Designed miniproteins, single chains. Designs and how they scored, part 45

Each design is a single chain, and the fold is of that chain. pLDDT is the mean over its residues in the fold that is shown.

## One batch from the design tools (miniprotein)

Design m1560
Fold by ESMFold2-Fast:
Structure m1560 (fold): chain A 64 residues (1-64)
Amino acid sequence: MVESNVNQLIEYLRAGQSEEANKLLKQLKGKLNPEQAAEIVALARKLGRADVLVLLNDYGLIPA
């Protein structure tokens, strides 16, 4: 389930679907492992998605 949801989140990020990405991210905040979180952060940075990076930081998914 988590892996499929992470793949769906990646698809939403690539498509620029901020609302759908935010909804999935809320569901995943307590279920992501460090590798999955790092992949999402790297993709958000590469795509210039500052909105998603703020959400990831708010959920504690960006390492300090």
Scores: mean pLDDT 73

Design m1561
Fold by ESMFold2-Fast:
Structure m1561 (fold): chain A 81 residues (1-81)
Amino acid sequence: MEEEIIERAREQGKKLGEQAAQMEDEQVEEGFDLIAEGHRELSPEAAELVEEAKRALLAGDKEKGIELMGRAGELAAKAYL
């Protein structure tokens, strides 16, 4: 079910954002760069959202970072379906 896959991806993205909000800046930078690189070939839009989420989290805007990671997961799932 396409809806279920997209919803799971959104939830996983938000969960990653929540975990990142508790990590050191260096770990956030390294982890998010890897995630963005993983998406860039099939979903440049998802990669951009991951990069924007990284910037939001590093700036202390945890809510925005978590929301953007959810959106990145949603877009990535759509690109892989």
Scores: mean pLDDT 81

Design m1562
Fold by ESMFold2-Fast:
Structure m1562 (fold): chain A 74 residues (1-74)
Amino acid sequence: SEEEDLEKLKEYARKGDIEGIAKFLSHKSPKVRKEAATALFAIGGKKAREALEKALKTEKDPEVKAHIQKILGK
């Protein structure tokens, strides 16, 4: 469920697991993808930024895309 996926995302964020969080950037729920992007931005660093840049290239939802652009300073 979305709730269970959000809890798993929070667990990865607590551990600083960039790869774990990045899996959620392709989740079916736009809300989960936005939360994953926010979590990666909060962790920061080169690997997190690369994951966000990659997600921006494949994201089709205008709201999620705009969210990623804003957090990347674009």
Scores: mean pLDDT 87

Design m1563
Fold by ESMFold2-Fast:
Structure m1563 (fold): chain A 84 residues (1-84)
Amino acid sequence: DDLEKLVKAYLEAKKIVEENKLTKEDLRKIGEKEAARLVAGGKPPSEEEQKILNATAILFGFERGLELGDEKALKVEKKIKELE
């Protein structure tokens, strides 16, 4: 149940990033720009921008989880490879 929801969230995030043709470096810059906006103040992101920000957070969280050997991240990766 929990694992299936995480897999779906990852696949949706990956699809959003791919549809917008964003690289890992682009995602880092998007995250840094949003962090600067939160500190300096500014208009909230649009619905489309918010979807990209959420997708960025999911993908970076997943990569960091894998780097740290997080059990849930490793299980999600294994399940994704089984679906491919």
Scores: mean pLDDT 76

Design m1564
Fold by ESMFold2-Fast:
Structure m1564 (fold): chain A 89 residues (1-89)
Amino acid sequence: MDYQMLEKLKEEISEALERSEDEHKKLTEQVAAFVTAQAGLVLGWPLEEVTEKYLEILSLIDQGNVREAAEKVIELAEETAKKLKEKQR
């Protein structure tokens, strides 16, 4: 996985937050699944922690807190990208 892809996903989510609430929800859900899975692989999280992070994001979306859910996904993408960048040294 490329850390540049995670940086691009962060930017796309941030930009999408202002466009359409329905598109935001779908994009955030799709990217959340991808980012949490990659974070688990890259950061070495146990499966239970990956599941907890994903469910936390989904819970925020279900509560109508799509912005907070997007912020959580961006935070995970940023942490994962940082770790990947360090491994490429």
Scores: mean pLDDT 74

Design m1565
Fold by ESMFold2-Fast:
Order: C-alpha cells, then sequence, then structure tokens
Structure m1565 (fold): chain A 85 residues (1-85)
C-alpha cells in the first residue's frame, strides 16, 4: 500500500542517517556513541516491525526486518572496532 511504502521509506532513511552519523562518530573515536545511535535506530525499526506483524502485514514486517539487520551489522562492525581500539 501507499502508506506501507511511505513508512518503509521513512524507516530506511532513519537507518541510513543513523549509519552515516555513526560513521562520523567512529571517525572521532566515539564508538560508544556510534553504537548507541544505531541501537536507537534498530529499536525503532523493531517497534514498527512488531506493529506490522500485529496488523498481519508480513511483507512490511519482512522489509523492516531487513532494515533492522543493516543496523545490527553496523553495530557488530563498530563493536569490533571499539575492542580493537
Amino acid sequence: SEEDERLLERARKVVEEAIKEAKKLAEKGKYKEAIFILEEAEGLIEILRGIARIEGNEALAAALDELADEAREAIKEFEKKAKEA
């Protein structure tokens, strides 16, 4: 639906901006802050995914799960870099 497409696009922008900001923070050695902003983004996407599932929208829930995976992968990368620093 149009509403689902708009929601997914907004969710994607949230994750993209969080990753972009996290990269800038990581460049400054602020790995803890970088991880925090990504965790916030992941949490928001998880809430939206839960709502989609309650509404029976499995396609939207699956797309949101893919966005959450992007945030989770970025978190793992920065956690690894923080341990190596």
Scores: mean pLDDT 86

Design m1566
Fold by ESMFold2-Fast:
Structure m1566 (fold): chain A 61 residues (1-61)
Amino acid sequence: SVLPSVIDLYQKAKEEADAEDLEELDAAYQEVLEAADDDIEVQIGRQLALIGAIEDIRLRQ
């Protein structure tokens, strides 16, 4: 997975998020950062979780 692409998605979502959505996005992004030196499967899982959170927030708007 390309982490810079995930960071770009996060930054764009963050610009439009309400305070509660921002907290959720920040938590998911921190999980991605914490997994940076972990197994590939864990890294992919955390990145997919962040993408899922972004899409869920967008669908609720």
Scores: mean pLDDT 75

Design m1567
Fold by ESMFold2-Fast:
Structure m1567 (fold): chain A 63 residues (1-63)
Amino acid sequence: KLEKDAERKKARGEAQGNAFLAELDPSKTEVGKKFKEAAEALDEDPERGLKLFEEAKEMLAKL
């Protein structure tokens, strides 16, 4: 889809921001690690990165 590039860029920014914020909260260490992996993966494998980003968001929502 034409929107995939924009979605990828937005997800990367959000993943980096959430990873940084999670580093400040010890109770969210695993979620922060997942967001960091998602941000890194979005540059190398966008499909995998988006999947990791969604998983990290679900983990955060269930805390």
Scores: mean pLDDT 73

Design m1568
Fold by ESMFold2-Fast:
Structure m1568 (fold): chain A 85 residues (1-85)
Amino acid sequence: DPIGEAIAVATTLALEMLLEERQVRSTPLSPSTLEALEWARRHATPEEREIARRAAERGLKEPTLSDAVLAAVDTVHELVLERFA
């Protein structure tokens, strides 16, 4: 499912960008999580990377981490659906 894969990749990248900017991640990621993130970084299309960047920027406008995550996920869904519409 190309829509589902685009959502998964863009969401993974957007959440990583958001967590890095907020400096929330202090614990080292597991090897499997790092491998999944590296895979997404290498195989993401330019369009998926742009969606991730815009979603992370939208999330960073929210005052709480929970609201930031929800806003980023919602933005990924909106932008991926626009791409396939």
Scores: mean pLDDT 75

Design m1569
Fold by ESMFold2-Fast:
Order: C-alpha cells, then sequence, then structure tokens
Structure m1569 (fold): chain A 61 residues (1-61)
C-alpha cells in the first residue's frame, strides 16, 4: 500500500490520531499483508478501536 505524506496527514486528522500513529498503522498493514484486526491495530498503536477502524477504512477502502 502506497500513501503520500499528505494523504497520511488527512487520514490521521479524520481518525483523531497523530501522523506517526497513522504511519505505524500503514507499516502494520504492509507487514501483515492486511491480515490484522482493528482491535489489534488499536492495541499495537495505543489508540481507540474507533480511531483504528476509521484509519483502516481510509487506508484500505
Amino acid sequence: LKVSDEELREIARRAGISVSQARKILDILNETNFKVSAGEIAREVGISVASARIALTELIS
């Protein structure tokens, strides 16, 4: 998955997380080949499941 810095900033804003947290989600998605749940992302990144769902939806939908 390829995402520009500008798109990553917009995703972070929509999800209510930092750009560094959004980048961690992108890294997890690339590492796991999208085989990861929103709950696992939330736990790994230290964000709410709701924020993880928003970020995941924006990155892969």
Scores: mean pLDDT 80

Design m1570
Fold by ESMFold2-Fast:
Structure m1570 (fold): chain A 108 residues (1-108)
Amino acid sequence: EEEEIKKKLKEVNDKVNEEANEELEKIAELIEEGKYEEALKLLEETEKIPPYAKEIVKIILGKVDTEEGKKAAKLLEEMKAAVEAGTADPEEGRKKQVEFAKYLLESG
């Protein structure tokens, strides 16, 4: 499950500026180590990660220890698969992912 979260963070990273790569990788390593508090702090304080990506990561981190968090992670993976299959434009897919992430945050 932690490895899946790390892979999902890397996928988000594929759609952001390359400058964010190192910060997202550090956050993924903290998640893998179970250091969610440090991961959230780094995510909030960094300026290298765009706001939409921060929202997605915060939702994953905030719910990772709950059943809702596990469901949210699976749904995010399904959305990623749909974008990769070419069913949506990269820009439209990104907006849809942000809307979905906000929806999960409001529903929780």
Scores: mean pLDDT 60

Design m1571
Fold by ESMFold2-Fast:
Parts: sequence; C-alpha cells; structure tokens
Structure m1571 (fold): chain A 76 residues (1-76)
Amino acid sequence: SHMAAEQALEYAKKADEALLAGDRETAIAYLNKAKELVPEIAPLVDAAIAAIRAGDYVAALRLLSELIKKLEEMHE
C-alpha cells in the first residue's frame, strides 16, 4: 500500500542517517523494518545490508539512495 511505502521510506531515510553516523546495526535494523513493510524491495534491501556488512559504505550509500528513490516512486 502507499501508506506502507511511506513508512518504509521513513525507515530507509533513518537507515541512511544511521549509516552516515557510523551505526551499522541501527542502519540494518531500519532496513529490515522497511523490507517487512514492503517485501518487494527485499532484493535491494538485502544488497544494501550485504554492502554494509562487507564495509563497502560507498556501495551501501548508493544502494540506499536507489532504495529511497524506488520507495518515493511507490508512495506516489
């Protein structure tokens, strides 16, 4: 639903903020919450979590930007 996409978007933005603050576990927790609300984003969320776990923060931030864009398009 559009409401679920809106809440998932907020979680994705909080994950981005947590990652920029160096809080990897909080970022992963918010990404998992977004995935639970909108299961169709799971491949993109799983890719972002894998990048975070690998320490590839450049890839993680790019994947988060793509996730945020996708959720914004789904909300509208």
Scores: mean pLDDT 86

Design m1572
Fold by ESMFold2-Fast:
Structure m1572 (fold): chain A 112 residues (1-112)
Amino acid sequence: SEIEKETDLLKALDLFAKKYNLDPEKVEQLKKLLEKLKELSKEFPDESVQLALRRAEDVVDEEFHEGFARAMAEYVKKEFGKDMGEVTVKDFIDWLEKNPVPFFELLLKLVE
């Protein structure tokens, strides 16, 4: 089910955070953004990742949102060979659920 997949993604983040002793505040901000993007993937599946990310701007601090946007742009370019405006939020979330670790690593690189 979609609920099960959402639990798996957040569980993967918790395991990653524990392994690397991540800041709990940064982990909570990341969870808020991922949950919002997951919701937007159901409500507006065909909208671009760029538009979905903009719709999520109010759920976290501006500085954190900018760092997340940079990591997302790099991830989308690497995994899809496209810009965030060319990939749907549904395709992004479906891919991220299958291969989340490289994205989490990009977040560490860009925000630390």
Scores: mean pLDDT 79

Design m1573
Fold by ESMFold2-Fast:
Structure m1573 (fold): chain A 80 residues (1-80)
Amino acid sequence: DLSEEIPALAAQLDDPDPAVAEAAARALGELAFRHPELVLAALKEQLPRITNQRALRLLLAYLHGHPDARLRELVRSHLP
C-alpha cells in the first residue's frame, strides 16, 4: 500500500543507518516519477522532522530532471 509505504520511506530519510537513509532517498526519487502527488504529500508531512542533510541532498539529486518543480523546491527549502 503506497499510502503507507511512501510516508515510511520519507521517515527513513532520518534513519541513523546511512545505508537505510540513502536507500530511502533513492526509492523516493524513483517513486516520485510514478506517484508525484503521493511523494509530495509524504514529504510535506515528514521533511520538517528530517535533520539528515546528506539524505536530503541525495534525494534532491535523485529528483534531478523531474518535471514537477514543487518536489525539488520543497526539498531545497529544508537544506541550508
Scores: mean pLDDT 83

Design m1574
Fold by ESMFold2-Fast:
Structure m1574 (fold): chain A 89 residues (1-89)
Amino acid sequence: MKFEFKDKEVQELADRAQELIDKASKLLEKVPKEEVSRVIGLILRAIGHLTQAYYYEKKGDIEKALEEAKEALRAAEEALKAAEEGIKK
């Protein structure tokens, strides 16, 4: 999965979110079954926010694109943290 943005700040946030999504996704194999649905939900939330950022940039709303990219990064950070904490249990 790859999102391309014209705004440099949005692209930097999206690239960071995508890297964390990829890391969390790779850890899913090691996550206990009871925690997997939570990690997947956070990954999907991050992807949803990246998709919204892409939509808003296409509409010329850079402020909303930036807000959605920041939310994608937050969800991606939570997904990686949940995956890592799940493995430690």
Scores: mean pLDDT 84

Design m1575
Fold by ESMFold2-Fast:
Structure m1575 (fold): chain A 83 residues (1-83)
Amino acid sequence: MEEEEKLGEELARQVEADAEAIYRKLGPTPEATRRIGQLADERAEQARKEGLDVVAEKIHEAGNRAASRAEGDYVRRLIDEAA
């Protein structure tokens, strides 16, 4: 359990880093949000298939945080562009 939690934290950190790279490249766009979501879903699904539910949960949480940031920035941009 402790080893799985540590693995989950490391993989979550990797998801956050990869998501930040996607966001930095694409900016606040629906494409960035979609790509971040796909990345997190794929990695979480792989962890679930291996029976690593705690790892999958941490990956999913990291992906949701990154996707929410990208989506929020995108909505803010639309409001600014519409004004």
Scores: mean pLDDT 80

Design m1576
Fold by ESMFold2-Fast:
Structure m1576 (fold): chain A 80 residues (1-80)
Amino acid sequence: MLSDEVIEEAVQKAEEAGYPNVAKGLRAAADLLRRDPSFTVEQAAGLLIADAKASGDEGEYKVAREVAEFLVKKWKEEQA
């Protein structure tokens, strides 16, 4: 699983960008990653992007995508 430090950094990025819904989605995804061993970082990233896209806010979508790409990159570095 991703380190708590990486998750905290991603949440801070979303909050500082002014998108609390992305930060909320990140916290929910982090809880799922901790509790469900079948839930993957790539699935969490996909859900964050889909939720932000459904909001209709292009800024929220861009921030969610950047944060999701950051999480997947860090996860792949930990698996390599």
Scores: mean pLDDT 79

Design m1577
Fold by ESMFold2-Fast:
Structure m1577 (fold): chain A 72 residues (1-72)
Amino acid sequence: NAMLEQLKKEIERLERERDSVEALAYAYWKNFNDIYKAQLEVERLKENPEEYAKKMEEIKSILDRVRAALAA
């Protein structure tokens, strides 16, 4: 019954695709949340230039991770 085997394989493929999309959505949300939290702290770091620069590099690193995840 080739037709039923074909449908079974297609369902398995779609299930794996769904799981991959869920993982990507979670990673994207986490990265966005990390960026948002980092940005909220920059105002408090205005009198500490080294910490401010460090936080800006952290934001850049998170953005690079988002780009990598979206490219996958």
Scores: mean pLDDT 72

Design m1578
Fold by ESMFold2-Fast:
Structure m1578 (fold): chain A 73 residues (1-73)
Amino acid sequence: SMAAIQAQIDAYIQQIQNYQAIMDRRGINMVMTPAGQQVQAIFGVTVRAAPDTFIGAQIMSLQRQIIDLYNQL
């Protein structure tokens, strides 16, 4: 259902924010990615990633999944 898709998007947004907080605490240099720019434009959520890190790759994967779910709405 659309409600289930929206709930999944919200869950993924919370997860990327948690990952962002971990990266911020570690002092890792982070950049805005193309997928991150799209998430920010649609949802107003600003999250950066370090693409060459494991956690950064997880953030980018979640951002892509959010966009894909949004496109199903």
Scores: mean pLDDT 82

Design m1579
Fold by ESMFold2-Fast:
Structure m1579 (fold): chain A 95 residues (1-95)
Amino acid sequence: DEDIERLLEAIRRGHPVVVRAAELLMEGKSFEEVKKEATELYIKQAKDEYEKWGSKLTPEQLELEKKNAEYTVELVRKAIEEHPDRVREALEAAR
């Protein structure tokens, strides 16, 4: 599964949202709790980037970040279910 391979590489590279989502899910946090935190992190990253260029986030961009968070957390959950040892190894490499 190419999506899982890319996700594992993102964890190994220390991508902040995917690493945080993987850590929280491995700690036993619910999907909804982790999705909420991932959504807040993506929105913060988008706001910081837009403020750097003197721009404001649109409602459409906020909805896109929410969709990105849900997709990321679902993919992380799937990776933990199918390849838990590989997720642990990727998290160790990120540290």
Scores: mean pLDDT 82

Design m1580
Fold by ESMFold2-Fast:
Structure m1580 (fold): chain A 89 residues (1-89)
Amino acid sequence: SLADEMEELIRNKDRERALELLREELARLRAEGAPESTLLQVEILILLIEGRVEEAIERLLAELEKLYDLTEEQKERIRKEFRELAESL
């Protein structure tokens, strides 16, 4: 599957090819009228792989704040966890 192919590319640190596939998938999902939550997941993953970690975090937090009343402690926890995730990519 596309997800399995992306996982293999990320594991092998072929970030350029992973970004190409994710951008192609994002364009396909937009054309198909996929839910905003699905588009957001792909957009955040693209930002993380590009090393735009702080932008990915702020994009995620902006969307989460529309759905949940997040405390400052919860926001800092999310920021920390996403920075750690980005370091693993």
Scores: mean pLDDT 79

Design m1581
Fold by ESMFold2-Fast:
Structure m1581 (fold): chain A 72 residues (1-72)
Amino acid sequence: STPTVHVRAPRIPELGGSVEATILAIEPAEQAEKFGLKVGDTVTIRRLVGGRYVIVTPSGNSMYARVVVETV
């Protein structure tokens, strides 16, 4: 299955748009270490085609991880 970023309401970005979000959960937990992500981190998320989201790294690259985030 494709890794999925889950976004909690109330603020959802437009298609291709980006918004800041706080990581609430990463599943499985081992994936957090692999991708250098931690619960409580503030990340940029971008909305993709098909209602999916991706985490944008500080270097501007797209990272695919199974995470739950809350928009700021």
Scores: mean pLDDT 65

Design m1582
Fold by ESMFold2-Fast:
Structure m1582 (fold): chain A 61 residues (1-61)
Amino acid sequence: AVEKLGEAAYYAGQGNGVKAEELMRSVGAEPTAEGMLAGVIAANMGLSKEDAGRIALRALS
């Protein structure tokens, strides 16, 4: 779960929101703005805050 959320953060940081959504779905997270933000928070447990911030920005768009 954490690994998938970490990958989602990575892809979102690269501008690939589609892949980020797919990875979030694989851990049971909804690919909505709320779900993406929740995923970012979880991913931040193992990744940099910078990556988490990028996903959060995309989720709020």
Scores: mean pLDDT 56

Design m1583
Fold by ESMFold2-Fast:
Structure m1583 (fold): chain A 67 residues (1-67)
Amino acid sequence: MAERVAAGLRAAAEAGDSAAAGAGAHEVIKNPQLLTPEVVEALRAALAAARTRGAREAIEKALQLGE
């Protein structure tokens, strides 16, 4: 599961797809156990590429769960 979430977040970051990035972040928020180092790295890449406030807020919230 964590590998799939990380792959989805990386794909969203590469495509500049803020909606997909937000959806991936929400999956992590629902399942904090998915916060592996790979998922944290993918979330940071998604945050750097996010264009909308909603996507950035969701990613920041997901990252905060890992801190």
Scores: mean pLDDT 80

Design m1584
Fold by ESMFold2-Fast:
Structure m1584 (fold): chain A 75 residues (1-75)
Amino acid sequence: SEKEKEAIELADKAIEALRNGDFKTASEYFKKAAEVAKDINPEAATLFKRASDAAEQGKADEAIELAYEAVRLLR
C-alpha cells in the first residue's frame, strides 16, 4: 500500500512535468516509479519504464497512456 502510493505519486509528478514540457524530469520520475513498482507489480514497473522511454522521445501522449495503465494495475 505505501509502495503503491509512492509509485502513483511519482507517476503524478512525471505527468505534471510532461504538462510543463519537461521531458527529462518526466522520464526520471517514471524511472523512479518503475523502481518502486518492480517488487509490487512487475507489469506496472514495465509500463512505467516504457513511459520513461516515451518521455525521453518526446512522446507525451504515449507516456501518459502507459503511466495510466501502470496506475490501474496498482489499484
Scores: mean pLDDT 87

Design m1585
Fold by ESMFold2-Fast:
Structure m1585 (fold): chain A 65 residues (1-65)
Amino acid sequence: SEARLQELLARIEALIATLPEEEAARFRANLDAMLQTYADSSTETQLLALEIFLRDLEEHLASLR
């Protein structure tokens, strides 16, 4: 669902905002590249890609604490 895509994007952006600016810029660039890659894909594929991105971001943040 589009609402779920927006929820995941908002969560990812909120987490990126907690990173140092240089790391935040890198994660934003990677997010933009991923969104471009999957722009023409099914909603299910986009959701899976975002959920994997969120998981990787959360694991990165956990390594910093």
Scores: mean pLDDT 84

Design m1586
Fold by ESMFold2-Fast:
Structure m1586 (fold): chain A 100 residues (1-100)
Amino acid sequence: MEAKAAVKLEGIPDGVTLDGIAALLAYHDIKVVRLAYNRKTKTVLILLESEEDAKKALEYFKKLQSNPNIPDEYKPKKIELVSKEEAEAFLAQADEVREF
């Protein structure tokens, strides 16, 4: 399945898994094509089926960041929409990749 958009999460908390992120996004009806993890930078790349799914993912993670009932240590530090070129470069350096 071809990804139409990508979102990058930086500063992923210890104990977060790609399967866990996939399950969370699926619960919010966000369609993921692929997830990739870079252990060195603690960064996750989320490849999404549509630009609409990318907007939903961005909104979800921004709401998570602003929620005072969740400790900061359980939140990503930065959330960004990334270009196709940035996503391809990330995939080439990924330590783990999951396809959906």
Scores: mean pLDDT 80

Design m1587
Fold by ESMFold2-Fast:
Parts: structure tokens; sequence; C-alpha cells
Structure m1587 (fold): chain A 111 residues (1-111)
């Protein structure tokens, strides 16, 4: 059975945030309304001092991408969860693998 501890994700995000010198609001989760994983995403964000930007479920994919790119241009690190996440645990494993390589001004997708 696939398992990921939320604490490990939170700890990894806090360490990467510290390594990059990110201030409050410079690490962002971008999500759409109605996503069933939102409560766990909010727990990870709160534990790592990240912000959650919730877009309306009706937001077109092109607009979702443009918003993510604009936030990255402002020097933020954007974790883009607006796409279809087929398996939440697999998405978290991919995040853990990508976190050590994250740079300011990047968008990371977890699909």
Amino acid sequence: MKQVKLKDVIDAMREQRKKLGLKPGELVFLVTEGRPELAWIEMIANGSNAEVYVLPASTPEEEQRAIAEELAKEGKVVIDLTGSLLEFIEGLKNLLKKLPELKRGEVISLV
C-alpha cells in the first residue's frame, strides 16, 4: 500500500523554503475549487508557511497557467495543483523528489 507521511512533506517544504530564503507569501499552492484533497493541501501549506490560492472551478486551463506563470515571474515558487491529480499520494511523492531542486521563479506541476 502506498503511504506518505504529511509530516515528511511539511518538513521537506520548510527546509527548501529556508534554503531559498522565501518570505511569507513567496511559496504558493495553486488549486481549483472542489478538489477533494484541498484539506490536506491546506494542512501542508499551513505547516510550511505557504499560501493557498484557490481558483474558481470554472477557470480555463490557459488562465490557470497564466496565473501560475505570473506568480513565478514575481519571484515566487508555485506548486501548481490545478491539473487533474490522478493519485494524491503519488503527487506528494513527486513533490518530495522535486523539492530539493526547486528555484525561485519556478512553477512545479504535480500531475
Scores: mean pLDDT 74

Design m1588
Fold by ESMFold2-Fast:
Structure m1588 (fold): chain A 122 residues (1-122)
Amino acid sequence: GALLSEEEVEQALEQFRQLEQEYFELLSGDKEEFLEKVAASIPGVTKERLTKLLADLEEAGVEDLETLLTYILNGEREKLPATLQPAYAFYQLLIEEQGVEPLVTALAAVGAIYKKEKGLKL
């Protein structure tokens, strides 16, 4: 896929921050129902892929999701945690077919769950 401009990357990061905060505030205990509703609202993403992304973030011990998103948007696969590198082709395909917003939305929703479950702040 085409690489994003620096301005497009910064816009995506601002969108990510806003969505992650909104999802963090809206998340009401039922993680499974939340994931199902989010997946249904995102073109090209299934609940199974969101569940896998959450598991991969937990296994990799990711603490900075904005840096992770920046690496994906810049096409820097080699900078990703080894656990997340196999999914890189899916992230690039999603951007190529649906634009950047579905990936940003998916990562923001999963990030909100991840941070709540780990007791991390936004």
Scores: mean pLDDT 80

Design m1589
Fold by ESMFold2-Fast:
Structure m1589 (fold): chain A 94 residues (1-94)
Amino acid sequence: SHMEEEFKKVALETEIELGFLRMIYSLLKLIGENENNKKLAEKVKKFIEEFEKEFKEAVENKDIEKLKELLEKARKFLELALKAIKSGEPIPEE
């Protein structure tokens, strides 16, 4: 039962972070007269597309460890995206 509860919790938390990234993408597209915002939107879109594939597989396999890895990956990318928006500087990582 504890493993099923942990799976549901991590899957939900990961879905919420993915939801925030989708919202950031939509907002960047809406405000996107700035070239930096356009480039950031493209990076966010690519991250979401690759992430959704891995997330779907992890959920289907009930892979709690992979979901925790994906959750951390999404949180780190969201932090970088928000810093890029606030500073107007590009994301420092390729």
Scores: mean pLDDT 83

Design m1590
Fold by ESMFold2-Fast:
Structure m1590 (fold): chain A 70 residues (1-70)
Amino acid sequence: SEEFKKKVRELVLDYAQRLGDRVRERIAELEKETGRPVSFEEWVRILGDVAAELDAEYQKKVEEIKKEFE
């Protein structure tokens, strides 16, 4: 289905955008709170936390899309 492919493409692009935005926001917040640049270890932790959060959110969206087209 072309509608299915379109929704999956939109979901992938939205995921990439939100990942970048949330990581940048959390880095900026941590730097504001600590008054110092984020360390590489803190950056890796933030990236992992944001990715896990988005993976959970997007797994639900994928399940909803599948139900619509299954």
Scores: mean pLDDT 83

Design m1591
Fold by ESMFold2-Fast:
Formats: structure tokens, C-alpha cells, sequence
Structure m1591 (fold): chain A 64 residues (1-64)
């Protein structure tokens, strides 16, 4: 996640050098929104997998 934030910062700096202030802000917002959507989906999948694995391990220990 920190690396993605650095990529956004770098893209913002490059956009700033290119010239249009309003376009720079619009691109930065679109990139942040796209990353948030991807992040939520990825985090949900990881959490679902971890919850399933933890439930199986807990059930195994309780049965022992």
C-alpha cells in the first residue's frame, strides 16, 4: 500500500510539470478512486480467505 501511494505522488509531480493544474487534480482523484476500489476488493478477498482458514483451525483445535 505504501508503494502505491508513492506511485500516486510521483504521477502527481509529473502531471504538475506538464502544466494544467485542474487536470492534474482530476487525474489524481481518478487514480485514488480506482486504487480504493481495487484495494477494497483485494482486502475483502484476503480477509475472506484468512477468516476461512482461522475458522478451520479453530474448529480443529476445539475438536482435539
Amino acid sequence: MKELFEVIKKAYEIGKEMGDQEKRDEVARAALKSLEEGKVKTEQAINDYKARKLAEELARRLAA
Scores: mean pLDDT 64

Design m1592
Fold by ESMFold2-Fast:
Structure m1592 (fold): chain A 87 residues (1-87)
Amino acid sequence: EIESAKERGKKIGETMLEAAERGDTRTVLSVAGFVLKAAEAGADKEVIEYLLEKGREAAEIIEERDPEAAKEVRKEVEKAEEALKKL
């Protein structure tokens, strides 16, 4: 009944990519910001690493339409990577 952290992560990643494909840069940025906060809060490393990869894919998709938003998404991904490296 209760969805696993990995299943939740997969759905979040799919949501981000679908938003990127339709050009919904606001949703992509919102999800990237959520991933950063989750990484800073010590969420599951494997799930965050998956979401960081999906964030990079989303940035590549939106770059053709909105290179400024793509840069912001990459910045949030890089911050989340740095948060994940903390120990």
Scores: mean pLDDT 80

Design m1593
Fold by ESMFold2-Fast:
Structure m1593 (fold): chain A 68 residues (1-68)
Amino acid sequence: SRLEKLIKEAKELIEKEFGSWPKSVQDTIIKAVEQLVEYLYSQGYSEEEIREMVERIIKHLKSWIQSK
C-alpha cells in the first residue's frame, strides 16, 4: 500500500540519519515517525507533502537531540 511505502521510506531515512545512535533511540524515533505518517495520511495529506514533512522533522529532531 502507499502508506506501507511511506513508512518504509521513513524508516530507511531514520536508519541513515541515526545509524550511529543506539538502537533504542532509533526504534523510538521510528515508532514516533510511523505514528505521524499514519496520522497525516489519515488527514488526507499527499505522499509528497508527507515525505517533505518527514524529512524536515527528522533533520530538526536530530538537531534537537544533539542540543540536549
Scores: mean pLDDT 81

Design m1594
Fold by ESMFold2-Fast:
Structure m1594 (fold): chain A 75 residues (1-75)
Amino acid sequence: MYVEIESPEDARALTEEAIAELLANHTPEEVADDLAVLPSLADLAAELRANRTEEAVRAAHRRYVDRLIAQYEAG
């Protein structure tokens, strides 16, 4: 699985759709555990393990996308 990012706006749209699909087919706990192992979210890993709600998962995923966009904009 991979994501082709053409623009920051495309990245947001694709990841919003992807997280909605994940949460429709998986529990928030499963998605939180998957996000907690990402190196780019290491600072949020403890919080994700402690709070595995849908709200926490959506917030963490949004933070991940924002970090990807920041890397893209930095060059």
Scores: mean pLDDT 70

